# Designs tried in a protein design run: designed miniproteins, single chains, continued (3). Part 61

Each design is a single chain, and the fold is of that chain. pLDDT is the mean over its residues in the fold that is shown.

## One batch from the design tools (miniprotein)

Design m10113
Fold by ESMFold2-Fast:
Structure m10113 (fold): chain A 79 residues (1-79)
Amino acid sequence: SEEEELRKILVSVMREVVEELKDELSEEFLEKLKEIIKAIENGDEEKVAELLKEMYQEDPEKTKKFFSKVQEKVAERLA
């Protein structure tokens, strides 16, 4: 389905950005990203929202940078 394809693109892009930024990110931040990726794969929107809130509270600047890159790459793949 289209939803499944979009979800696969999002997960693929997030994993790609993790690889690009892994040396800049703390172990704790990387673990949260792994949890979010798993929640997205499972369609668990409540868990995604919860983890995002925690990440923005703990490190707003790094969280913003990470998800800005994700949005940019998703837009590029959908164009």
Scores: mean pLDDT 83

Design m10114
Fold by ESMFold2-Fast:
Structure m10114 (fold): chain A 62 residues (1-62)
Amino acid sequence: MEEFVKLAREGFEYVEKLYKEGKISKETAIGILEHQLELLKRMGAPDDEIEEFEKRIEEFKK
């Protein structure tokens, strides 16, 4: 796995943890994750990795 994709995955997990622990709002979590996803897309991450992260963000929007 590319180093940047690994760091993005760890970042997503951290933000998800903060939300689950009630330390940040749903809106804040979504905003951070969407920004991280945009950076990942700009860095040329594989489409399957991008789709995984997009699906994670969709779960927060439910």
Scores: mean pLDDT 78

Design m10115
Fold by ESMFold2-Fast:
Structure m10115 (fold): chain A 85 residues (1-85)
Amino acid sequence: SLEALIEEGIAELEKNLDDIQAVQMVTTETFGQIKELSSSNQEAIDALKRLQKRGLEIAEKAGKFDVAEAFKTMVDAAIATLRAQ
């Protein structure tokens, strides 16, 4: 399910909070999986917004503000790409 993909993406983010490049890699993989499983661009955008909210809360709580900023920027870019389609 789409929620299971979000949970997996969050778990991978949490495991890699000390490695910004690993976060970028697993986040990109999660984006692809969300896009593939979504029935529409709007469903994918809504899922990405949920992923972003939870990921930012986890990174910020851990004091990983550089990771939080990179993650936010990546999700914002993915949403912008979907909206342009």
Scores: mean pLDDT 87

Design m10116
Fold by ESMFold2-Fast:
Structure m10116 (fold): chain A 58 residues (1-58)
Amino acid sequence: AWKPASKEVIDRYVKEAEELVGPDAAKALRELGKYVTDEQLESALKAIKIRAASPLPA
């Protein structure tokens, strides 16, 4: 049976995203975690990290 990401994993990834790109991205990741697996949430965090490492930061 399908299961959403665990709360512990969500909390950890959200905290990491907040440190990198701020609270808006962290909030989006937390909401996503309600509807995706741990693996999908990890992929989303990886995408956020790639975005944060953009060669054109503001």
Scores: mean pLDDT 73

Design m10117
Fold by ESMFold2-Fast:
Structure m10117 (fold): chain A 73 residues (1-73)
Amino acid sequence: HMEELLREAERLSKEGKTLADKLPNPQKAAEVKKQIDLMLKQARIAAERGDVETVEAVIRGLKYLKEQLEKEL
């Protein structure tokens, strides 16, 4: 299950960065990408500890961020 969660987190991170690149402000795009990278790093650290709850929380956060980005575009 953890490998599936990490793959979902990685997929959402890639999708989020692609959407961030479409933002009209390059500085905001860079800030969003940095946030996504930090979230993915947190998910990977949690996965190494077997912390499924934290990985799922990061996935929810990435989904929320993606939804917000879609609303800005």
Scores: mean pLDDT 85

Design m10118
Fold by ESMFold2-Fast:
Structure m10118 (fold): chain A 68 residues (1-68)
Amino acid sequence: MSDEEILASAIQMGRQFLEDLVARGASREQLLEALDRFVAWLREKEGLSEELAARLRAELVRLVDELA
């Protein structure tokens, strides 16, 4: 339950962050670099597990494809 809530919140934050970058004219390469930094930050700051971080990264890559 807690992990699913964390993942859902992280995906929502990541979507908002990526949408802001797209609005500013970011390229696909810049979006992919930004999502990697975002996932790394969440691992460091929130103590996200490797499994949860991998799931988050996969979802954010899908969002980059959706937003581009």
Scores: mean pLDDT 81

Design m10119
Fold by ESMFold2-Fast:
Structure m10119 (fold): chain A 81 residues (1-81)
Amino acid sequence: MPSLHERFNELLRKLGERMKREGASEEVWQVVQRLALLALTDEEALERVVERLEKILNDPNATLEQVVAELRELLAELEAR
């Protein structure tokens, strides 16, 4: 089975490809970068990020706007702890 880090890298790749295709703003890229930094420094944060990203990115009905909203909520949750 893939490790948490392997799953995280694959999810970031998929997210990055989608953001590039759909023309995500600089603000959205900053949110993703900050979230990635938190995930790389804390194993519990990494697990939460992987779980949330797998759910939202594997939803075929989720728009990029909805994905970004979920990422902002997750970032706020992780920064509050």
Scores: mean pLDDT 80

Design m10120
Fold by ESMFold2-Fast:
Structure m10120 (fold): chain A 61 residues (1-61)
Amino acid sequence: PPPNVPSYEQIYNFVKSLADSGATEETLQSLIDWYRSQGASEEVLEQLERAVKEVLEERKK
């Protein structure tokens, strides 16, 4: 069965791996919007937004 609520660490690592592979800020923001449109829970969306912000801030130094 599909995971309903992944852990923050799983979400963070997923976002980080995408950023490390060259995903832009625009791509990561579009990913959040896509998950929202697919029915991701508010909890998962909040974790995605937090992970994207944290990963981008770390990457910027």
Scores: mean pLDDT 77

Design m10121
Fold by ESMFold2-Fast:
Structure m10121 (fold): chain A 78 residues (1-78)
Amino acid sequence: KKEEELYRILKELDEAIQNGDGEKVAEARKRLDELINKPFEEIDEKYKRGEITPEEAGKEMAKLFEVFRKARRKYGLD
């Protein structure tokens, strides 16, 4: 579900940019920041507290890293 939501937001962002809808562009960017930063912070905090195993942390971060890398490349490279 999270990946589907992220994909939808990226599509909404593209359409908003094409339509010149600055409000929707700002909203989409805000949502991307929340979806990108929050999961990384949650996993990192749990790992530092020892609440999850190194193996679990590595797997979750790897999946998120790939998804977020795609989102970052679309508009974050700038």
Scores: mean pLDDT 70

Design m10122
Fold by ESMFold2-Fast:
Structure m10122 (fold): chain A 84 residues (1-84)
Amino acid sequence: MREHLRAVAAQIIKYYPEFAEELEALLAREDASDQELLDAFLGILGRLPLPDEVKLRLFQLVLSSLSPEEIAREAERLLREAQA
């Protein structure tokens, strides 16, 4: 889960660098449970200037069985398409 979250966060930071400090602080929480990380990440997603459908798909990528590399590619695609 944490590696998946890191992969999605890296792509979010690429398009929304203003969220970098908050996402990096979240990922630095070594003692946090998966549920605590997911709850905090949902809060960050809610504040992104993105359609709700894109936010939901980004959240689903973190929960998916895909590799971090596959998640990074899908997150980048979703974020790039949302800029159009």
Scores: mean pLDDT 84

Design m10123
Fold by ESMFold2-Fast:
Structure m10123 (fold): chain A 104 residues (1-104)
Amino acid sequence: DMAELEERRREVGLENAEMVKNKDVTEEKVEEHHRENIEIYDRITGSPVGSRLAERIGPVRASEVMSRVQMAVLFPESDRAALRERLRTEYGVSDEEIEELERL
């Protein structure tokens, strides 16, 4: 089940890359792929934080926030204070939500 969800996440990523490469990208298609990625991520982590963010700030922005937080976790040399400030000011994400995403 977990391996199946991870495989689907990889498939969606490849589909997104192919759409961008072919210039056959519409705002609707981009939003659909971001929604699928968020739903898969929520299922993998067992937390609905991605879906909650998408409801408030939209699926594209929610996906950006999640990706930025995950990158900061994977690369601890990144300026986390500057990232948190950007997430609060540009995306309207709270410190509590950032901490929840960092725990996943």
Scores: mean pLDDT 69

Design m10124
Fold by ESMFold2-Fast:
Structure m10124 (fold): chain A 97 residues (1-97)
Amino acid sequence: MEKKKEELFKEIEKYLKETLSDNPELQKRLLELAKKLLELTESEEELEATKELILEVVEAIKNSNEEQQEQLLESLENMYEAMSDLEGYLEKLKKEA
C-alpha cells in the first residue's frame, strides 16, 4: 500500500505541475491536500476513488476564477479536517475510547 501511495502521489505531483504550471502556490496547496487524503486511504479501492476525486478537483479548479478556487480549496480543507476528526473518534470507539 505505502509504495502505491508514493507512486500515485508522484503521478499527481507531475499532473499538477503540467496542469497548473502558472500557479506554484495552488500546486503546493493541492499537493498537501492530496497527500493528506491519500494518507486516509486503507484499501486499493479507496486509493483509486481518492485519485479520481483529486483529478476532478484539479479540473474544477482549473476552470474556476481565483475567488472560486479559494472557496473550493477552503471547503475541501475543512472537509478533510472533519473526516480526520471522525477517523480519530472511530479509533477511540474501537478501543473503548
Scores: mean pLDDT 73

Design m10125
Fold by ESMFold2-Fast:
Formats: C-alpha cells, sequence, structure tokens
Structure m10125 (fold): chain A 55 residues (1-55)
C-alpha cells in the first residue's frame, strides 16, 4: 500500500471524483483542503494525487 497527504481546493468534491473513477483508492478527508489517499499501486496513487490537485 502507498499513502500520500494531498492539498486540494475542495476535499469533498475531490473525494467524490476519485471514489467514482478510481474505486481501489481509499480516500479520507482530513479537512476542507486536505485528503489522505491510500492505493494498492504507486501509479494509482499518482493518478489520485493528480486528480485531487485539479481542484
Amino acid sequence: MYEAVVETGNAAAAKQLIEKYEPEVKVEVLDETHLLLTAPTKELLERAVAAARTF
């Protein structure tokens, strides 16, 4: 498992997007602008991080 804390402009919206398109990624909302992402592969984590940063 790979983990990252990511800063985003809208944590709730980013969570919904990531869970819809990358269901293997575990998303935890830390606050309004931060997510904890957990993924089974590094590539999947990098995709989720990139998606979160679009907000």
Scores: mean pLDDT 85

Design m10126
Fold by ESMFold2-Fast:
Structure m10126 (fold): chain A 74 residues (1-74)
Amino acid sequence: MLSDEALESLLSKSEEEIRKALENLLKTVQEQNLDLDAVITYLEQLAREFEARGDKKSAALLREAVAQVRALKA
């Protein structure tokens, strides 16, 4: 599970910083053969936390990343 400290750090980031972090995560998923189901679960949890805190833009970016990871499974 994501720690509260790590979550607060991510929530303080700009939309651009979140976008870069997601680009790096997608690259790592492709290069290191990560467990895609674990990655999807993690990103969906983050999206719900951002949405609960009112950050709809960051939540939308995380949901787009979930869709991209799901496409890698198909």
Scores: mean pLDDT 72

Design m10127
Fold by ESMFold2-Fast:
Structure m10127 (fold): chain A 77 residues (1-77)
Amino acid sequence: KTALVVDPNVTVEDIKNLNLSNVEKIYLLEGVPDEVIQEIKKLAPNAEIVRVEGKTMEEVAKELAAQGYDIIFISGK
């Protein structure tokens, strides 16, 4: 099962061309822009969206990997 992890440097352009139909969980790190969140909801309307505070991308990824998820990382520059 697939999970998406999104960092705060992501833009709408980084995500709008992604196929997120098989994504079950989406983890949003602190500071992800609202416009990015709205686009993600449009692309993955059935995914569970989890906002995380005080965790790094690496910490979230480790937790998801331990639960058996295949992880897609979306990061901006």
Scores: mean pLDDT 80

Design m10128
Fold by ESMFold2-Fast:
Structure m10128 (fold): chain A 74 residues (1-74)
Amino acid sequence: DEVERELLRIYLEGLDRVEALLAAGASLEEVLAVIDETARRIRELAEKHMPEILPNVERATERVRAAARARWEA
């Protein structure tokens, strides 16, 4: 499904940006801002085309935030 591929693409793009920011020594605040923007884009697309996956998007977003915090503290 094109929508599923687009949702995954947006999510992976967000992860790549987070990895790049962490490698560059960016703040946790900057990293979380990218995570939040990526989640917003995914949520908007899912709300229009696949509202049933919204709980999965929320859980994935929280896990990514937790991973970013853990990596920033290291």
Scores: mean pLDDT 79

Design m10129
Fold by ESMFold2-Fast:
Structure m10129 (fold): chain A 56 residues (1-56)
Amino acid sequence: SEVVSEEVLEEVEVTPHVTAVVTKRTLADGSVETIHSLVNTRSGTVTVLGREVEKG
């Protein structure tokens, strides 16, 4: 489904170069995805740790 909105719920610096980010996406079907990621600000690498989907 198409993503209609994306919102960052939480950003926590784990180290000076790694930030833990929680992102909420709303899909066109009314579903909500919560994505937990680590962002390495030196390399630009994003590692997805977990994803939860709640039906709307």
Scores: mean pLDDT 82

Design m10130
Fold by ESMFold2-Fast:
Structure m10130 (fold): chain A 73 residues (1-73)
Amino acid sequence: VDEGLQAAIEDAEKAIEAAKKGDYKSAARYLTQAALNLNNVGLAGRGRRAALSGDSKTAIELAESVKREAERL
């Protein structure tokens, strides 16, 4: 299995956990890493902005999207 896909899943799960706890800096970091592991720079930027602005709903939705795409590949 691709190491990048496993890293994307793990980082997406950590981003979801951090966002649910209100740790937006950690959520931004993990979501950015997860999106970059899918080679999706646009999603990395969007996810980082959502997390850092405290938009936990959008950050969680984007992290769950990353996890779903990684699991599909």
Scores: mean pLDDT 79

Design m10131
Fold by ESMFold2-Fast:
Structure m10131 (fold): chain A 94 residues (1-94)
Amino acid sequence: MDKVLDRVIDDVIDHTEKTGKPSLGIIYSDDPKDVRLAEEVKKQFNIVSEERVPEPLRPGETRGGFRKGDVVAGWNAVEKDGAVIGIVSAVPRP
C-alpha cells in the first residue's frame, strides 16, 4: 500500500503545483463494493490520480501532513455501506 499511496500523493501534489488548484486522487481495492464506491466518487469529482491496492482499506484510517513546497496533501479512508476507499487531497498554501 505505501508505494501505491506515495504514487497517488506525488501525482496530486504535482498537479496542484502545476495548476495552483486543489486536486483529488483515489485508492481502492478490487473488492466489488470498493470499486462501486470509487465509480460513484469519480462521477461526482474530478479525480486526477487513481490506483488499486492489493487489500481492502481499513475504516477510519487517515494520514495527513505530507508537504512539498507550498502544497499540503493527506488522505482519509471513506466508508459507505461497508465499502472503503482512500481519498487523497492536495491543496495549495497561501
Scores: mean pLDDT 77

Design m10132
Fold by ESMFold2-Fast:
Structure m10132 (fold): chain A 104 residues (1-104)
Amino acid sequence: SAAALEAEKRAFHKELVKEALLELAEILRELAKTAPPEVAELLLRAAELLEKLAEGDSSVIPEFSEVMAEIEALDPELFAEFVERAKKLEEEFKKKAEEWLAKL
């Protein structure tokens, strides 16, 4: 039924978003390994906030935005690298969504 299909779409989307947030957190943790200490602390904090968001805690969004703005201000080149890796991840998750829809 249409209602059952919409429920499956919502469940799949929720899981896909959770996976994407956890993968973004891992990218931030990887970047922290080679970043200067001040930037590394902010990257690790941003990763923790994304992990909480993946668990369903949307209250972390304002703090995440502030931390990311601080990273961009301190190291715009590293921020640009994160954005490019995030875009590539978005393309990979879009492909997963298209493959799932093709099975319907």
Scores: mean pLDDT 85

Design m10133
Fold by ESMFold2-Fast:
Structure m10133 (fold): chain A 81 residues (1-81)
Amino acid sequence: EFTDPREREIFELVLEALRRAAEGTDIPEEELERLAREIALDAMRNQPRSLPVRELVERGIFMANLPPELDRDRVLEALEA
């Protein structure tokens, strides 16, 4: 459960982008969900509250330790789709 509506919004946007980028990979859905939760939580804890959600999502993806099967550029491209 998410206490903050912004954390939920970040989580949903990141998860959708990760799912699209992971098409054709063997990455399990549970790992994508875990990664999206980690990114959303880090954004809420360690990023300035004044940043818009889009920038929090982009920064979170840039800073995330993505599995080698996930291309970071594909994740960022999926955010724009």
Scores: mean pLDDT 78

Design m10134
Fold by ESMFold2-Fast:
Structure m10134 (fold): chain A 81 residues (1-81)
Amino acid sequence: MKLSPEEAELLLRLFRHEVREAIAWARENAPEDVAREFEAFLRGLLDEFERLVAEGRLTTEHVQALGRRMRERWEEVEALA
């Protein structure tokens, strides 16, 4: 389902907040190299999210897929912490 511009901006703000918290967690709990790679991965997801919002192409399916990719990688990093 296509999101309105207002919904897309709200979801981007929430995703940006979650990315910041995930990066902060990894920097405190994971080895430096693992935390650095996780930060790079999350910034890539955020860039994709921001691009989809800017292009007016963000859908609920994109939000679900990006959220799942973030959670799966975070679980992998937690296993290494």
Scores: mean pLDDT 85

Design m10135
Fold by ESMFold2-Fast:
Structure m10135 (fold): chain A 61 residues (1-61)
Amino acid sequence: TVPQYSAEEAKALLRRGIETVVEQLKAGAKYPADDIETLAERARELGDLELAKELEEFLKK
């Protein structure tokens, strides 16, 4: 097996990274709004609308 990730594996890895950031935000970590917005856009691109909505909750002013 060649050590290259498929598009599906790349999407799963990206989703895990975004989930980690959401957990950090819930724990009180602060991120720039631009970073949160970028992650929400990536979550929408992945089709994870629930994950995108969780990130958007942290964008409220």
Scores: mean pLDDT 76

Design m10136
Fold by ESMFold2-Fast:
Structure m10136 (fold): chain A 100 residues (1-100)
Amino acid sequence: GLELAKKGLELAKEGLKAAKEGNGKKGGELAAIGGGLASQAAKLDPTGETNELSYEAGRLAHEAGVLAAKVGTGEGAILGTAGALSGIGAAITAGKLSEL
């Protein structure tokens, strides 16, 4: 779980950078993958560190996805929306595990 959470965080950070540079498609794709990995990490390994990193990855994936949707056109806007939803899913999953 922990390595997966770290990879999700790395991809979410790269997605945010791409979105800030105006690349909505790349930003959205990376946000969606990063959020997805973070969500899986939180499910597989509910340790405190994995939960914290998964939540952080989810927050950044959501920010990246929202920005990607705003700067993207057509496919980029759709991918940005997917990234934002993926990030929300990761944050919710991590939050539910941290309540245990």
Scores: mean pLDDT 80

Design m10137
Fold by ESMFold2-Fast:
Order: structure tokens, then C-alpha cells, then sequence
Structure m10137 (fold): chain A 67 residues (1-67)
């Protein structure tokens, strides 16, 4: 069903978001002695996380409308 398909897509994206958040945290820790490198390095992760959040929000809105 559309509901089950949307739920699977949301679960997949939430899992990917969790993995990306862990990668971001690891990069911050590894580069903690260089705040300029941390800022530049995490900017790309933050943009990707924002994109995933937008995709998850859109799918959740579709799921709510579906039922």
C-alpha cells in the first residue's frame, strides 16, 4: 500500500540520517583542535542533513494525507 511504501521510505531516510549524524560527530571529534577545519568540514554535512530533514518532512506530510 501507499502507506506501507511511505513508511519504508521514511525509515530508510531516518536510518541514513542517523549514519550521517554519526559521521559528522566523528569528523568534529577528529578535528577538534582545528575550529576552522571543523567549520568548513561540517558545513557540507549540515547541508546534507538539512536536505534529508526536508525529504523526511515531505514524506511524513504525504503519509499524514494518505491516512
Amino acid sequence: SEVEELERQISRLEMLKGLLEMARDTHVEVNKDNPEAVAAYTADFDARLAELDAQIAALRARLKEAR
Scores: mean pLDDT 84

Design m10138
Fold by ESMFold2-Fast:
Structure m10138 (fold): chain A 83 residues (1-83)
Amino acid sequence: RERERELIRAGVRQVLVDAGVPEEQAERIAEEVADRLDEPPEVIRRLVYDGMVRAGVPEEQAREAAERIVETVETVRRVVAES
């Protein structure tokens, strides 16, 4: 749904920017995550992790941010489904 996708895109983008990903690349990764909401959490985590490492984020920080993004996606999906 549009509202869910917009909230996830905004939340993911903010986590990525806070982790040091350039804004343009953060938006691209956030859009790709929003397009893959039906994929398993593992696929989303790998997508974010790979994108962040490519953007120059250290592996440990990329792993932490990827987990945080997966949690954000699941939380938004749950809240929107119940609202």
Scores: mean pLDDT 78

Design m10139
Fold by ESMFold2-Fast:
Structure m10139 (fold): chain A 83 residues (1-83)
Amino acid sequence: SMEKAREALSHAEEGLKAAQAGDVDKAIEHLNRAADLAPPEVAAQIHTLAAGMRAEAGDKDRTIELAQKALELVKKAYEEIMK
């Protein structure tokens, strides 16, 4: 639904903000919530990116990059749901 897509987008945006603030645990929590609200194929990709953030937790630039990729996946899924 469009409501789920908007909520997923909001969580992905909050995940990026948390990554930018250096809060990797909060970023991962938000991305996992976005995945729960996303279509199954997109959810699997977001979970992979969240796992990548765990591995890269000491690298702020890399965790931000992974959060940006997750946000782009949610935006793409949102555009598909709105069509």
Scores: mean pLDDT 82

Design m10140
Fold by ESMFold2-Fast:
Structure m10140 (fold): chain A 93 residues (1-93)
Amino acid sequence: SKLVEEAIRLLQQGIELARRGDYRGAVRLMRQAYRLLKSDPSVPEEVKLEIEILLGLMGIALGVGEVTGDEAFAAEQVARLGEEMLKLAEEVA
């Protein structure tokens, strides 16, 4: 679907931002991708739930980065979780 294709584009951009250390920008794009996937009735509910869990884990990674100042850890975790979201989105494209 067109929504899934746009979500994939946003996830790819988000992963690149995380790899450059902009994990806050990455999470903003990944949240936008999730909103598109959640609004698409062709995406299975199990996939939507799994992506929501991955976004929750990203929130924890951001919190760790903020509390510890380990921005490299936060960026690496956001990139890894974003890659998992991308794989799920590609499976339903």
Scores: mean pLDDT 88

Design m10141
Fold by ESMFold2-Fast:
Structure m10141 (fold): chain A 96 residues (1-96)
Amino acid sequence: SGPSKEQKQQVAEKFIKDLEENFDSLLEKLEKEKNKEEKGALYLLMAAVYEVLYEKTGDEEYKKKAEEYRELAEKYGISEEAREEVEKLLAYLKSV
């Protein structure tokens, strides 16, 4: 048997909080490094987080932010590998 539902939820909540708290700093670092691909991946990851927050809260602002960040991710470009990893994470976050 894997981790309990409570343990999975705690890990998911910590991940979401850590990403939200560090998003602007990570984005600024990637901008300074001119790392377009990693910036696209970060936008996609944040879009996935906002999608989860929308499903849990019903707050339409999170839905709008998820859509905006997905558009930004596509503009910067995302590798198929990064897309697959974010979709796996999204499925995990939605399961808890």
Scores: mean pLDDT 77

Design m10142
Fold by ESMFold2-Fast:
Structure m10142 (fold): chain A 66 residues (1-66)
Amino acid sequence: SALEERARALLAEFRARLAAARTDEEVQAIVRETLAAAKELFKEDPELGERLVLEAQRAANAHAAA
C-alpha cells in the first residue's frame, strides 16, 4: 500500500540521516522529524504507525551501539 511504502521510505531516510549525523543536536532534530511523520501515519493506520516507531527505535539503538 501507499502507506506501507511511505513508512519504509521514512525508515530508510531515518537510518541514512542518523548515519550522516555528526552531533547530538542533529540526532535530536532527525528524531523529532521522524516522530512527526509517524504521528501522521498513526492517524491513518495505527498499526503501521506503531511498527514505524518500533523500527525507528531499533535503528536509533543500533546507531548508538556503533
Scores: mean pLDDT 79

Design m10143
Fold by ESMFold2-Fast:
Structure m10143 (fold): chain A 82 residues (1-82)
Amino acid sequence: MEQEKETLKREIDSLEQAVDELRAKADALGAPPEVRELIDKMRELIQKAREALEKGDIEKARSLVDEARYLLTQAERLLAEL
């Protein structure tokens, strides 16, 4: 259980860093509102994932992390077209 929580915590930390880097890129490129909306949604999911992990809901935390990663991929694809 503790190893699973530490793994998810590291995944959440890495995801938050990736989202912060993506936001910096989006700001530099003048990204359209849909990209910024995806970034905002990812930040919301990351916070919810941390809350779920703190409560010991490993399955919920993982689901939220997976959802945020999916949105990260979509936002990166949209930025690559700029």
Scores: mean pLDDT 84

Design m10144
Fold by ESMFold2-Fast:
Structure m10144 (fold): chain A 61 residues (1-61)
Amino acid sequence: SKEEASNRAGAGAAARGGADAKAAETAGQHMYLTGSPEGAREGALEGGADEKAAEAAEQAA
C-alpha cells in the first residue's frame, strides 16, 4: 500500500542515509502523494537530506 511504501521510504532515509527526522518525514509524504520511489527521493532532498540519504529513501520505497 502507499502507507507501507511511505513508511519504508522514511525508515530507509533515517536508517541508511543518515537523514534527520524532517527529511525522513518529507520522504514518506512525497512517496504517499506521488506513489513513486522518485517521490521519496525528492521529499528527502526537500527535507534537507543529502544525495545519499535521498537515494536510500528511494531504494527503500
Scores: mean pLDDT 73

Design m10145
Fold by ESMFold2-Fast:
Structure m10145 (fold): chain A 80 residues (1-80)
Amino acid sequence: ALDALLARLAADPQILLAVLLELSPYFTPEEQEALHEALRLFVQDPAAGTAALLALLGRAIRRNPALLARAQALIDRLEA
């Protein structure tokens, strides 16, 4: 489930950013710091930044599996 979500988000950076914005209030302070750094990287190098954002999201969901359901619900709303 998580790998399929990350593959879907890798194909659509706008949906990835929307998911990160929705889930960011549930991030730890360390994850918030990593999000800021990954976003800076995304502006300079979109491919490397996308990989960093996906890695961060994967780590956050593994720490808090409830975030997977929230991400999926948002994607379902955006695709409706």
Scores: mean pLDDT 83

Design m10146
Fold by ESMFold2-Fast:
Structure m10146 (fold): chain A 61 residues (1-61)
Amino acid sequence: MEEEINEAMATILETVGLRYPMSPEEAYRLTLAAAKLGIVLESLGKDPSNREAVEKAIEEA
């Protein structure tokens, strides 16, 4: 989980770093949101019923 969060942060920082100088606080918030979504997406691969959670997360984003 920690490694997954760090990987999500690296991806977000890499993408945003090319476009905007992001504050550490904003990067952290985006990383947490991405990590939560990543967990839901990972669960989707195991049970289709998790599709509802993924759809909700995407709609709320």
Scores: mean pLDDT 60

Design m10147
Fold by ESMFold2-Fast:
Structure m10147 (fold): chain A 79 residues (1-79)
Amino acid sequence: VSREELEREVLGAMALMTIGVLNIRLERLSKTDEEEYKRELERAIEEVRRLLRRAEEAGDEETAAILREELRRLEEELA
């Protein structure tokens, strides 16, 4: 396994784990605190944007596509 291949695998795994964790946290907050939910949603959007930039810079189109879809969903929830 090359360093480049390993970096892509790590980035993909980080993206999926981040999406999963963020969705669990947002689900919990949506039931307990609307204000905290909105703040966490804004932080989640920024984190996904950061991962998307990294995926695009790395040329990882598969991970970038997943992150773009998640970003669109989060932005719709914030609106």
Scores: mean pLDDT 80

Design m10148
Fold by ESMFold2-Fast:
Structure m10148 (fold): chain A 93 residues (1-93)
Amino acid sequence: GSPAQATITGLSADSSGNITVTISATGESEALYTIEVIDSSTGTEVGSGQIVLVPGQTYTVTIETSGGPGTYTVRVINAQTGEEVASGTVTVT
């Protein structure tokens, strides 16, 4: 089948550690996507979400973290293959 693809079209953080992620499915196949928030200093996952998207759908989620100030990596993963299809970095100050 055609590869599942997604992009991060929005990424922001507030001072409380809430990270808001917008993703858009751009591929030709529906897929289950895992959104992981990782503390970039420790490599530890501090939050996650999952969504099934078909091509052309957009999903916005706010992921609450308790990690405090720092740099976080957001990864969007095809949950069936484990392939990272998108990533971004955001800073909580």
Scores: mean pLDDT 81

